# Designed miniproteins, single chains, continued (5): the designs that were tried, part 27

Each design is a single chain, and the fold is of that chain. pLDDT is the mean over its residues in the fold that is shown.

## One batch from the design tools (miniprotein)

Design m16968
Fold by ESMFold2-Fast:
Structure m16968 (fold): chain A 73 residues (1-73)
Amino acid sequence: SSMEIERLELRLLLLEISIGSLELVIERLRERAAANPEKRAELEAMIEAEERRIEELRRERERLREEIERLRE
């Protein structure tokens, strides 16, 4: 139904916002790692954790896109 598609599109939008926010966090952490070599290992571990979160969200985004496409058939 069109209402179900609208709900999934809203969820997709919220996922895209979340991914964008985490990408900005990673950018800030990379800048900090470059400026502070002494903290590099700690900051790199934080970056890896956030990159794993982004990958999980990207998989969820892909699943939602596939579900929306199925409903539009």
Scores: mean pLDDT 88

Design m16969
Fold by ESMFold2-Fast:
Structure m16969 (fold): chain A 86 residues (1-86)
Amino acid sequence: MKLVLVFRGLTPEQKAALLAEAERLRAKGYKVTVTQRGDELTITIEGLSVSQQIGYVLRAIGLELDGYKVNITISGDTTTIEVDFS
């Protein structure tokens, strides 16, 4: 299963924290790809368990409850979570 995280409107501190988390996941043996295009940061993670993916979905729902724009799409084996902090 594949998790795709898309972020927009990040502060420099939020971006630094997400890049550090991506490196932490790589160090643990996950396949992590990071792509930045303008204001959009995309982090793709492969090898997560179902429980770990549920954890990311629950955190995304928490951000939506906090008033951020969140979109969650499931297509085949890929879960895409988009968060806009703008």
Scores: mean pLDDT 84

Design m16971
Fold by ESMFold2-Fast:
Structure m16971 (fold): chain A 70 residues (1-70)
Amino acid sequence: MGKEVLEFWAKVAELIGEKEAAEHVRKAKEAYEKGDIETAEEHAAKAQELLDKAAAEDPEKVREAVEKAL
């Protein structure tokens, strides 16, 4: 994923109040920029799990955050 995709998901996580997911996206972006793809993928996967859980609990809130982040 490019830097722009990670920035987008960090904004979505912040808008829905998922601080841990936002932190994992930020760490994924930092690792990706350093060329540490393995660490970037690990943090991105953890962020995805947290965001998937949030979407399952409140899909409309996540949808609105995605629209605002675009």
Scores: mean pLDDT 79

Design m16972
Fold by ESMFold2-Fast:
Structure m16972 (fold): chain A 64 residues (1-64)
Amino acid sequence: MSVEELEKVIRTVLIARGVDPSSLPEGAFRKAAEAALAGDEETLVSYPGVGPETARGLIAYARS
């Protein structure tokens, strides 16, 4: 999975959870995509709207 494709997926998931993308710092979605590729669940759950199950799902998707 490319970082760019994963960034788009994470953005879509957060919007669906009611998160305004403009409320996050520049590069936040890029960092989340990199965390998913690295298997960094702790970084992902720090994002609004991301619980442990969502974080694990993103990691599994990134590694598929």
Scores: mean pLDDT 80

Design m16973
Fold by ESMFold2-Fast:
Structure m16973 (fold): chain A 92 residues (1-92)
Amino acid sequence: SSSLRSDLQSLVEQLNAQGIKVTVDVDGTTVRITVESDNVTQLTAAALTAIGLGLDGFEVKVEIKGNKLTITIRAPTEDEALLAAIEVLRSL
C-alpha cells in the first residue's frame, strides 16, 4: 500500500537523520534493506529480527560485509513485505 510505503520511507529518513545509513528497495513482494553502521549491536538486532521472519515463513537472505548488512525478504504480498521491512528497521 502507498500508506505503508510512506511509513517505511519516513522511518528510513528518521534513521538516516540519527546517523544510521539505511536504504530500502521495494520490488513487488521483495524488499531489500541495506544498513551501514559501526554499531555491532544494531546490526545484530536487525539480523536476528530478519532470521525470526525467516523462521515465521518469509523467504529471507542475510548478507554481511564489513559494517554493511543486506537483508532481502520475499513475502506473499507487497504489504507483508513492507511490514516485515518496518519490523527490521524498528529493531535498530
Scores: mean pLDDT 87

Design m16974
Fold by ESMFold2-Fast:
Structure m16974 (fold): chain A 94 residues (1-94)
Amino acid sequence: SKEAEEYFEKGKELFKQGKYEEAIEYYKKAIELDPNYADAYYNLGLVYWVLGKPEEALEYFKKAAELYEEKDPDSEKAKEYKEKAERLAKILGL
């Protein structure tokens, strides 16, 4: 998934530049190439959160948490992504 990683890195660069819609496009391209790319789902959640779309953000954070739990349930990232999804769900009353 070198191509998926390249799209992910471009998405991160665009996000840092405030080009949120373009960042979404590149993160989605990364996911098209690697549907288990947990970090790309997490960063999609961050972009949607910044855009004021918390329900979409929660969907992506949940997907990232699920994928990391499957990949490495004892990792710090699995815990971080799960806590992020749980906190946002609580804020939304879900």
Scores: mean pLDDT 87

Design m16975
Fold by ESMFold2-Fast:
Order: C-alpha cells, then sequence, then structure tokens
Structure m16975 (fold): chain A 58 residues (1-58)
C-alpha cells in the first residue's frame, strides 16, 4: 500500500503545483485508492506544499 499512496501523494502535489487542482476520481482509479487513502494522499500533498493540513470544507 505504501508505494501506491506515495505515488498518489506525489501526483496530487504535482497537480496542485501545476494548476492548483486535483482530480480525486482520477487518483482513485489510477492508484486503486480507497476514500480514506485518497483523503490521506490529498492531505499529505497539501502538507508538502506548506499548506496547513487542517480540514477545510469546500
Amino acid sequence: MAARLAAAVEEAEAALRARGEVDPAALMERYGLSPLELAEAIAAAFGRLGHEPAPIPP
């Protein structure tokens, strides 16, 4: 699981850097993530960008 999660985090970070947006469905399909793993990957990507990891409602 760790390798898939790490790759998803890196892709989410790259997407955020490139256009400021992440496609959650694409990440789930490409890396076979559960909703919980998807949430963790996105939170980790925001953390890597220096953004506060606090849950922010859309």
Scores: mean pLDDT 72

Design m16976
Fold by ESMFold2-Fast:
Structure m16976 (fold): chain A 62 residues (1-62)
Amino acid sequence: GSPLKLLTPEEQAELQRRIDELTARKAAAVENGDPEAVERVSAELREIDEILQKQRELKEKG
């Protein structure tokens, strides 16, 4: 969904799955000594975190 629209429970679960997968990938990249992969995964996690923060703001405002 759009960052300005309240996510469905289904979309929320999808984002949580992605966070879990990206967190595991980040740990693997750190273990493998791949700093560029760490940066890419960290950027994706930050983008998702921004979406979730925006979702909380929209929910609290309603």
Scores: mean pLDDT 78

Design m16977
Fold by ESMFold2-Fast:
Structure m16977 (fold): chain A 73 residues (1-73)
Amino acid sequence: MKSIEELLEEIEKLLDEAIQYLSDGKTEEAIKKLEEAIKLLEKLIEITDPNSELAKNAKENLENLKKKIEELK
């Protein structure tokens, strides 16, 4: 199973790919990448101490990404 650091790197990569797809006008493909980032953020939250700043920040990022996806639809 991926470590916290590996999950953070994967999330960053997916967000970068989503930005690239949006730049190319491929909104549906960008949404798929954002949805994958959400799944990894949920996994990060599950394996992290729920009282940690990392878990709090991950939850805030999760809600922000959900809002961004709705704005893109």
Scores: mean pLDDT 81

Design m16978
Fold by ESMFold2-Fast:
Structure m16978 (fold): chain A 66 residues (1-66)
Amino acid sequence: MEEEERRRREEREKRREGVILEASGGVHYLAAVVYELVGDEEEKAEEYRRKGEEFEEEGRRLFEEI
């Protein structure tokens, strides 16, 4: 049944992309923490936090489409 195979493949692709986006978000959040704690670079910390949030939202949206 091709429909079932197609659905499974699309779900796998979206899950993979979602995980990558969530991981990217996590890394950006960690970078923000480092800039806040070590560098006194509040502007960069805020920028990385915002980017992390954007990646996390994109990943969440992909998971919702599954």
Scores: mean pLDDT 77

Design m16979
Fold by ESMFold2-Fast:
Structure m16979 (fold): chain A 92 residues (1-92)
Amino acid sequence: MASRAVWARVDAATAAELARLAGIAAPPDPVLALLLDNGEESLLVLVGADGSGALARVDAEAAARIRELLRSQPGAVEGPWDAVGAALEAAA
């Protein structure tokens, strides 16, 4: 099954909303959020400026809301994981 992902740079307010939807605490100085979906499960990753991270498995309802929020961010990248991962690496 092809894994898909969407990622975007996020501000603290957007990261706090994503963390709330996922039921986790936001990391300090959040800069980036990633949603990975393999068709059976979805994972939210929030990354801080210091390289710290928070990770949560999310249900389909939360994943849909997170996906739309990330798609609305300027410079959002979406596609197969390999393509999104390469774009994320280039942005780092």
Scores: mean pLDDT 77

Design m16980
Fold by ESMFold2-Fast:
Structure m16980 (fold): chain A 75 residues (1-75)
Amino acid sequence: MDAEKYLELGNKYAKEGKLEKAIEYYEKAIKLDPNYAKAWANLGKVYEKKGDFAKAKLYYDKALLLDPNFEEAKK
């Protein structure tokens, strides 16, 4: 399975409110492609939903470092 497919699965579980499963699949996407800015930003969104704002900021900052124009990481 490729990084994009893991991102899709993470997005599916995040939409269902299954935040821990979403994290698992986003982490798998990042392991295959550590420069996948969208996966880092989506991981940040999940931690924000969990109330872990410190981790959310860390992952958003990582996404912006990889892609400074990444809109989702700016919010």
Scores: mean pLDDT 81

Design m16981
Fold by ESMFold2-Fast:
Structure m16981 (fold): chain A 78 residues (1-78)
Amino acid sequence: SRREQAEAELRAAGLDEVERENVIAVVEAIEAGAPLEEILERIDRLLREGRLRPELAEGLRAAALARQLEAENAAAVA
């Protein structure tokens, strides 16, 4: 499954179990089309709690913003 592949890749990158679960949960929220504000708030909360590395938080924010841009581009052609 996508989740199992993502977990294996994050494990290979040296992330601990808590960081892997947090990254996967945020990625799943992005893929499910959760509101950008909710995703960014979740990332900020995890970072504030020390449950997510700053470098991972930056990558997840970039992914969330890219998804929002895709949604805006789709709306612009309608």
Scores: mean pLDDT 77

Design m16982
Fold by ESMFold2-Fast:
Structure m16982 (fold): chain A 104 residues (1-104)
Amino acid sequence: SARQNAMAIANLEAARGLLEAVYERLQQGPLSPREEAIVGFLLTVAGSSVDLARRLSTDPQAQALLDQVHQMIQDMFKQKQVTPQQLAQINALLDQAIALIRAS
C-alpha cells in the first residue's frame, strides 16, 4: 500500500512536470509542426504515467480525479487541440489526486 502510493505519487508528479513544460511552451506562441509532434509525445508519456497511477491507487476519490484527467487527455488527442487552460485544469486535478493519495 505505502509503496504503491509512493509510486503513484511519483508518476503523477512526473506527468505534472511534463504538462507544465507544455503549458510554458504554449505561452510563447503557436507550435511548429515539429513542436506539435513533441507535445503529442509528451502528452502520451504523461497519459501513461496517469494510467499507471490509476492502477496503483486504491483511493476512490483520487481514482475519480485521475479518470477525469484520462478523459481530458483522450479528448485532446481526438480534437487535436491542446490549450493552456486545459493543461492548467489537468495539473490542478493532478495536485488534488496527489494530496488525496498522500492522505491515504
Scores: mean pLDDT 89

Design m16983
Fold by ESMFold2-Fast:
Order: C-alpha cells, then sequence, then structure tokens
Structure m16983 (fold): chain A 82 residues (1-82)
C-alpha cells in the first residue's frame, strides 16, 4: 500500500487530531481529515457534503473558505503527491 509523506502544512493539520506519523496511508489521511472536521465543527449541519473552513488552518492551506468534502479530500491528496 502506498505511503505518503505530508508536507509541513498538511502535517500541522493532522497534528490537530494527534496524528504525527511521518508516513500515512490514504485511509489514515482520510480518517484524520474527518476527525479534524468533526473536532473543529467545520461540517455544515444542514448539508453534510459541505465544509466551511473559514478562519482555520485548513482554509488557509486549501486557499478556499467553503468546499465539498470530496473537493477537500482530493485537494489534500493532490498536495501529498507534489
Amino acid sequence: EKLYKPPEEIKALLAEVGVTKDELTRGEISAALSDVINKLGLGDPEDPNVVDARGTLLGRVLGKDRMTQVELYKAILEKLEE
């Protein structure tokens, strides 16, 4: 299974939920991102497909305040392969 080495900006996001590994699987990254969204209360309760990351480190990393969960996971995975 492919392991990813997150850049420092992504590593800082994952550290919000206690994930400090140097290399992670796709599943571990997806789970940690879900935990970040839940811990910070970023999920829109009226639309479970939407994340509002305004004023957060996640919003700064992605350069976007509001996005779907699919767009968020895709953008993070693309940054891991840069």
Scores: mean pLDDT 75

Design m16984
Fold by ESMFold2-Fast:
Structure m16984 (fold): chain A 68 residues (1-68)
Amino acid sequence: ENLVRIAEIAAEDGMSSEEIEELIEAIRNRDLDLVRELAKKLSDEALERLAELLPEEFRKVIEEVRKE
């Protein structure tokens, strides 16, 4: 449900189609380490929008990236 919105946010922030595919797969597979790596490439605005759409465990990863 939220995967399409997540892809749209990442694309608006300038992420490549290849990186967006990696992000969606990482989320589907609950790969927190890969989500963290990809999230570092996103702006604070995009990270805030993504945090609202993601499960709690991913939101914690996004918050940690934003604090760095």
Scores: mean pLDDT 81

Design m16985
Fold by ESMFold2-Fast:
Structure m16985 (fold): chain A 92 residues (1-92)
Amino acid sequence: GPAAEEGAKKAVEGGRAAGVEATGEVEGTKVTITLKGANVPQQMAALAGAVSAEYLGAEARVEVKGDTVTVTVEAETPEIAGKGAAAVGASL
């Protein structure tokens, strides 16, 4: 719903502000954030954001392939998924 989409937008904005090529995708209560060209500090920031999303009640997973980081935030509601995604963006 709109809350998850807004969270994904905030995550993308956070990544871009940090100098990373960021994209977001929303599938119901699941938000996938992809960061390309992420250096090690930015990869660690994405992991910190995933931990923050977990404290907000979401399940978060981080996958790193070279300089590409994929953060998946999944929750019971679009509102929690959106807050989790926004927390990832705020950590970048």
Scores: mean pLDDT 85

Design m16986
Fold by ESMFold2-Fast:
Structure m16986 (fold): chain A 92 residues (1-92)
Amino acid sequence: MLEELVKKAKELVELIEKNREKMIEELRAAGLSEEDVKKLEELMEELKKAAQEAVKAYEEGDEEKALEYIKKAEELLRRYQELGAAADARAE
């Protein structure tokens, strides 16, 4: 279980790093306010950092710390998805 979660965290970091600019452009195109776009950018950065810390803790053998950062990443991802869903609803 933990190994699979760490693998997903690593994939999430790569996804954010590769697609961040495109994702932000898509949010602006959806009609989201600049304030909401900035909030989503900040959530993306926090999510990336939490995922990176989870991978690092796991590699260092600190499974408990890795799980804590995974839980933080899951919460941040949920918040990001909620804001994204609101943008989709407004775009029509």
Scores: mean pLDDT 79

Design m16987
Fold by ESMFold2-Fast:
Structure m16987 (fold): chain A 80 residues (1-80)
Amino acid sequence: MEEVKKAIDELIKLAKSPRVIELANRIKQLADQLTPEERERVLKGLKALIDMAKKGYPDEFLEDSLEALLQFLEREVARR
């Protein structure tokens, strides 16, 4: 849980787009509702996005990736 929130905060610090910040904060709000397995998957994805942001990947790529992740998580939480 805490590790996912820390990864999101690191991604927000690297973000230049307000949309990336908004999407990251929405994922952060869902973090408390995630199973341990979902948290591990999200953390792995967030670490990959942080690495890509540090390598200079465009914000549009980060926005698309975070939107896809958020939609997936919202659907998984809703199915419970």
Scores: mean pLDDT 79

Design m16988
Fold by ESMFold2-Fast:
Structure m16988 (fold): chain A 66 residues (1-66)
Amino acid sequence: MPINEEEVAEALARMVVGVSRVMLSNGVPAEEVREFAEKMAERISKISEEAAKELLERTEELIEEY
């Protein structure tokens, strides 16, 4: 079965959001979490621009919650 690159990109985005949530809950500054998410989104965008956008949107929602 060929690898579905879009599904892989979505899974990576979800993992990065999960890590970002843990970082925020442990007091990591929002600026550092945003930088981490942006760096990961740049790599993911080469596979899926939609997954990268979703990652950035979810990260901002998490930052607003904390």
Scores: mean pLDDT 82

Design m16989
Fold by ESMFold2-Fast:
Structure m16989 (fold): chain A 58 residues (1-58)
Amino acid sequence: SREELEEKLEELERELVRKLLAGEISPAQATAEGHRRTRELAEEFGLSEEEIEALLAG
């Protein structure tokens, strides 16, 4: 569901922020990983390419 997607995206954001604060990844790496995993999750939940691009663009 949309709620499950939003929960997974929130979990991803928390994971990436935690790693950034710990110095485990760079901001550029976090952005690249975040975009890649956001696209993967959105595709898993059946979003169209247009919806995925809108989600990634803001």
Scores: mean pLDDT 81

Design m16990
Fold by ESMFold2-Fast:
Structure m16990 (fold): chain A 101 residues (1-101)
Amino acid sequence: RPLTPEEEKAVSLILQAGRAYASGDYDKAIELTKKAIELAKEAGNPRVLARAYVVLGLVYYKSGDKEKAIEYFQKAVEVARSAGDEATAATIEALLEQIKK
């Protein structure tokens, strides 16, 4: 099905957050990703929500907040599993194990 306007905006914000992250602007990446999380929750799209949690986890990890990174990756796993996306959940769990080292 086509994305709703809320889903499209959430995806756009995730892409913008990814660019901010790549440029080292972690504060902007966090802000944009949190906005994407709220829109994904409103839209009821667990795939977009899981992706937003993964991006937030990566940003916290790179900014040195390992505890928050683990928290958001765990949220992403829960959301992916609740959507029946075992492949995405397994990929995120593999990232969690690397971060815990």
Scores: mean pLDDT 84

Design m16992
Fold by ESMFold2-Fast:
Structure m16992 (fold): chain A 69 residues (1-69)
Amino acid sequence: MEAAMEEAERVFEGFRIALEVADATESDLTPRQRLQAFIRAAGEAARAASREEARAAARAAVEAAVAAA
């Protein structure tokens, strides 16, 4: 239960940070590309060891998606 709760908390925090970063980023992306950027950012954030690392990872993922577009 603890591992699953920690994972869920990390994923939730990742989604929250990804949403904040993506919302602040001007949407030059299509709706599909934006969704993919959100999913990628959330995944990277979930792997982070801390909230600050999660925020940095989410931001980097969104920036990478914008650069790839």
Scores: mean pLDDT 68

Design m16993
Fold by ESMFold2-Fast:
Structure m16993 (fold): chain A 87 residues (1-87)
Amino acid sequence: DEIEEAVKLAEEEAKEAEEHYKKALEAAKAGDAEAAREHAEKAVEYLEKAAEILEKAGLKEYAKLVRQAGKDALAQAEAAIKAAEAA
């Protein structure tokens, strides 16, 4: 099933995004704003890949939710990075 395969591939990309988001927050807590930004950018890239896979499979609403989650996560990471730069 093409839809089932697409969901599996999108979940793998989303998992990579989650790991990079965690690393971004860890780097921000350590005061490494550069590493935090790099990981935040990679997290957004992986979530966009997940959304594109879902959208190509016809799962437009799921893709929209994934993109929104990516925007929310990026905003949180950027806030943490700014806090680290101020410390």
Scores: mean pLDDT 82

Design m16994
Fold by ESMFold2-Fast:
Structure m16994 (fold): chain A 78 residues (1-78)
Amino acid sequence: MVNPDLVRGTLLHMRGHIYRKMGDYEGAVRAYEEAARAYEKVDPELAARYYRLAAEAAREAGDEELAEEYERKARELE
């Protein structure tokens, strides 16, 4: 059976990567955060990875406070 949360998470991962390549770091943060939420109950380690990607994108956007928030969320899932 196809898991809708895993499919959605994979699509959001690809979307985040595309946004980063386009320089839309706000879009990348949003996509990675949604991917993290999709994986949070299925694969917390993978969710933590996506929160770290959101933190990286937030730093690229110049938002260090938001980056620290996502790093904290990633640590809570490990």
Scores: mean pLDDT 79

Design m16995
Fold by ESMFold2-Fast:
Structure m16995 (fold): chain A 78 residues (1-78)
Amino acid sequence: KIKEIEEEIKRLEEEIKRIEKEIEELKKEIEELEKNLSKENLTRLVGLKIRLIGLEFQKELLKERLEKLKEELKELKE
């Protein structure tokens, strides 16, 4: 039971790390597009900002799950 929670924590940490990298890359792309704002770039920029919001929301959900699992692990380590 404890080992299963530790494995789940590790998986969530790796997934959060992956999403954080994707968020960082996306933020760089948004920043680059904002420096040269054209009519064609505007629709792409809006799409990227929506994707960024989605990824940040997903990251927060995973972080919340991670904190709950860490709390459960502390309670089980008696």
Scores: mean pLDDT 82

Design m16996
Fold by ESMFold2-Fast:
Structure m16996 (fold): chain A 83 residues (1-83)
Amino acid sequence: TKALKEQAERYEKLGKEAEKKGDYLTAALYYASAGMLYLQAGDFEKAKESFKNAAKALGKYTGDKALAEAMEAYYTAAIDALA
């Protein structure tokens, strides 16, 4: 559990670094990877935050804000159903 959470924190950091550089696709992939690791660790709140960040980054990459909002809502509802 601790190892999964530490790996998730590293991917979250890499996602933030990619986002600051404007590499939104790479940011989305790192955030999604962090979310999956948080989910495996049972940290549903961190998983939710990471998947929301992934959706927002993907929205910036595609230029589709409505798609990003729909994905964010979907991930939030899906993770809340597991908690």
Scores: mean pLDDT 83

Design m16998
Fold by ESMFold2-Fast:
Structure m16998 (fold): chain A 55 residues (1-55)
Amino acid sequence: MKVTEEVVAKTKEEAEKLAKKKARELMEKGYKVTKIEIEKLEDGNYKATITAEKK
């Protein structure tokens, strides 16, 4: 089972912090985090996308 979670924050540092928290929650649920991507949005916010899978 593959899941994708997104978080948005005002700064890259905040986006990274939220992404790490989400990754930990997914790992505690038995998912393996395969990818974390951070993207700067046109409005100046940052979006972090966490991809995880459960085998």
Scores: mean pLDDT 82

Design m16999
Fold by ESMFold2-Fast:
Structure m16999 (fold): chain A 58 residues (1-58)
Amino acid sequence: SPEEIEKVKEELNKAIKKDSELEREAMRTGVVSPEHIEAGKKVDELAKKLRELEKKNA
């Protein structure tokens, strides 16, 4: 549904922002945290979900 697509887009944007913040922290400290790895996985998961929903709505 259009509402589901919009919600997933919002979640994806938030996940991208979180991942970017954690990436900057990793660059500053030289350490990749488990949280950073998890954030990257969330971005990939949400991007895949968005593509699937867009395909169903077409």
Scores: mean pLDDT 81

Design m17000
Fold by ESMFold2-Fast:
Structure m17000 (fold): chain A 69 residues (1-69)
Amino acid sequence: MEEEIKKFEEEIKKDPNNVSALTKLGLLYLEKGEYEKAIEYFRKAVELNPDDKLIQRLLKEAEEKYKEK
Protein backbone atom coordinates (compact mmCIF):
# COMPACT_ATOMS: atom_id res chain seq x y z
CA MET A 1 0.00 0.00 0.00
CA GLU A 2 2.61 2.62 1.03
CA GLU A 3 4.78 1.74 -2.02
CA GLU A 4 1.72 2.05 -4.30
CA ILE A 5 0.85 5.45 -2.74
CA LYS A 6 4.41 6.67 -3.40
CA LYS A 7 4.25 5.37 -7.00
CA PHE A 8 1.02 7.24 -7.79
CA GLU A 9 2.19 10.40 -5.96
CA GLU A 10 5.28 10.37 -8.24
CA GLU A 11 3.00 9.92 -11.29
CA ILE A 12 0.93 12.98 -10.21
CA LYS A 13 4.16 14.95 -9.64
CA LYS A 14 5.06 14.26 -13.31
CA ASP A 15 1.49 14.82 -14.57
CA PRO A 16 -0.84 16.64 -12.13
CA ASN A 17 -3.80 15.99 -14.46
CA ASN A 18 -3.38 12.19 -14.45
CA VAL A 19 -6.99 11.25 -13.57
CA SER A 20 -6.08 7.54 -13.31
CA ALA A 21 -3.32 8.20 -10.74
CA LEU A 22 -5.55 10.64 -8.78
CA THR A 23 -8.34 8.02 -8.69
CA LYS A 24 -5.91 5.28 -7.57
CA LEU A 25 -4.58 7.51 -4.76
CA GLY A 26 -8.15 8.25 -3.65
CA LEU A 27 -8.91 4.52 -3.53
CA LEU A 28 -5.70 3.74 -1.59
CA TYR A 29 -6.40 6.46 1.00
CA LEU A 30 -10.03 5.23 1.28
CA GLU A 31 -8.70 1.70 2.00
CA LYS A 32 -6.27 3.17 4.58
CA GLY A 33 -9.18 5.02 6.29
CA GLU A 34 -7.74 8.47 5.48
CA TYR A 35 -11.05 9.75 4.14
CA GLU A 36 -10.12 13.45 4.00
CA LYS A 37 -7.17 12.71 1.65
CA ALA A 38 -9.35 10.32 -0.38
CA ILE A 39 -11.93 13.12 -0.81
CA GLU A 40 -9.19 15.57 -1.91
CA TYR A 41 -7.92 13.23 -4.66
CA PHE A 42 -11.41 12.22 -5.84
CA ARG A 43 -12.50 15.90 -5.99
CA LYS A 44 -9.50 16.70 -8.19
CA ALA A 45 -10.29 13.71 -10.44
CA VAL A 46 -13.97 14.79 -10.74
CA GLU A 47 -12.85 18.37 -11.57
CA LEU A 48 -10.70 17.04 -14.43
CA ASN A 49 -13.30 14.49 -15.65
CA PRO A 50 -16.75 15.71 -14.49
CA ASP A 51 -18.70 13.20 -16.64
CA ASP A 52 -17.12 10.15 -14.96
CA LYS A 53 -19.96 8.62 -12.93
CA LEU A 54 -17.65 6.09 -11.25
CA ILE A 55 -15.37 8.80 -9.81
CA GLN A 56 -18.47 10.80 -8.70
CA ARG A 57 -19.71 7.70 -6.85
CA LEU A 58 -16.29 7.14 -5.21
CA LEU A 59 -16.23 10.78 -4.04
CA LYS A 60 -19.71 10.37 -2.49
CA GLU A 61 -18.62 7.15 -0.74
CA ALA A 62 -15.52 8.85 0.73
CA GLU A 63 -17.61 11.83 1.94
CA GLU A 64 -20.16 9.52 3.61
CA LYS A 65 -17.36 7.57 5.35
CA TYR A 66 -15.83 10.83 6.59
CA LYS A 67 -19.17 11.98 8.08
CA GLU A 68 -19.67 8.64 9.91
CA LYS A 69 -16.34 8.93 11.73
Scores: mean pLDDT 81

Design m17001
Fold by ESMFold2-Fast:
Structure m17001 (fold): chain A 72 residues (1-72)
Amino acid sequence: PRPSLMAQIYHAEGEKAFEEGDYETAIKNYEKAIEIDPNYAEAWRNLGKALEAQGKLEEAKKAYEKADELDP
């Protein structure tokens, strides 16, 4: 099943912010996508990347573990 349309919109906004180097805005948008659809593996993976870019390595590890659990 595909993620909800609203979750996909937040995820896309997060990707745009990430490409612009705005990791804080990327994280907020990925977190909103996950709040709407907790099984959105790609959003969890991209959250991990944004957290890693900010040096939040422990939080990034948890996000990656959740992504791998959902999409092994």
Scores: mean pLDDT 87

Design m17002
Fold by ESMFold2-Fast:
Structure m17002 (fold): chain A 92 residues (1-92)
Amino acid sequence: DLMDSLSPEARAKVLELEAKAQAHFRKALEAAAAGDAEAAIAHLEKAFEYIREALELIAEEADPEAQAEAREALERLPAVLAAWKARIRAAA
């Protein structure tokens, strides 16, 4: 688990960022279902911003194994976001 080696304070911050990301993913899904591709993309970008912040915290403060996993996820993050944005635009 990426969070196992984090301090209680850092873990709490990661969980807060995850909750914020999940809220924006929900809003992105709602906007996409309503046919509003631009609103869906805006919420998706905000969700990925919170995910990036959480992964950067893990990459700085976790144990070396969790840091390596977080850095790998950070490197993949822009491509994953671009793929989701393309999918949303194609569905609109």
Scores: mean pLDDT 85

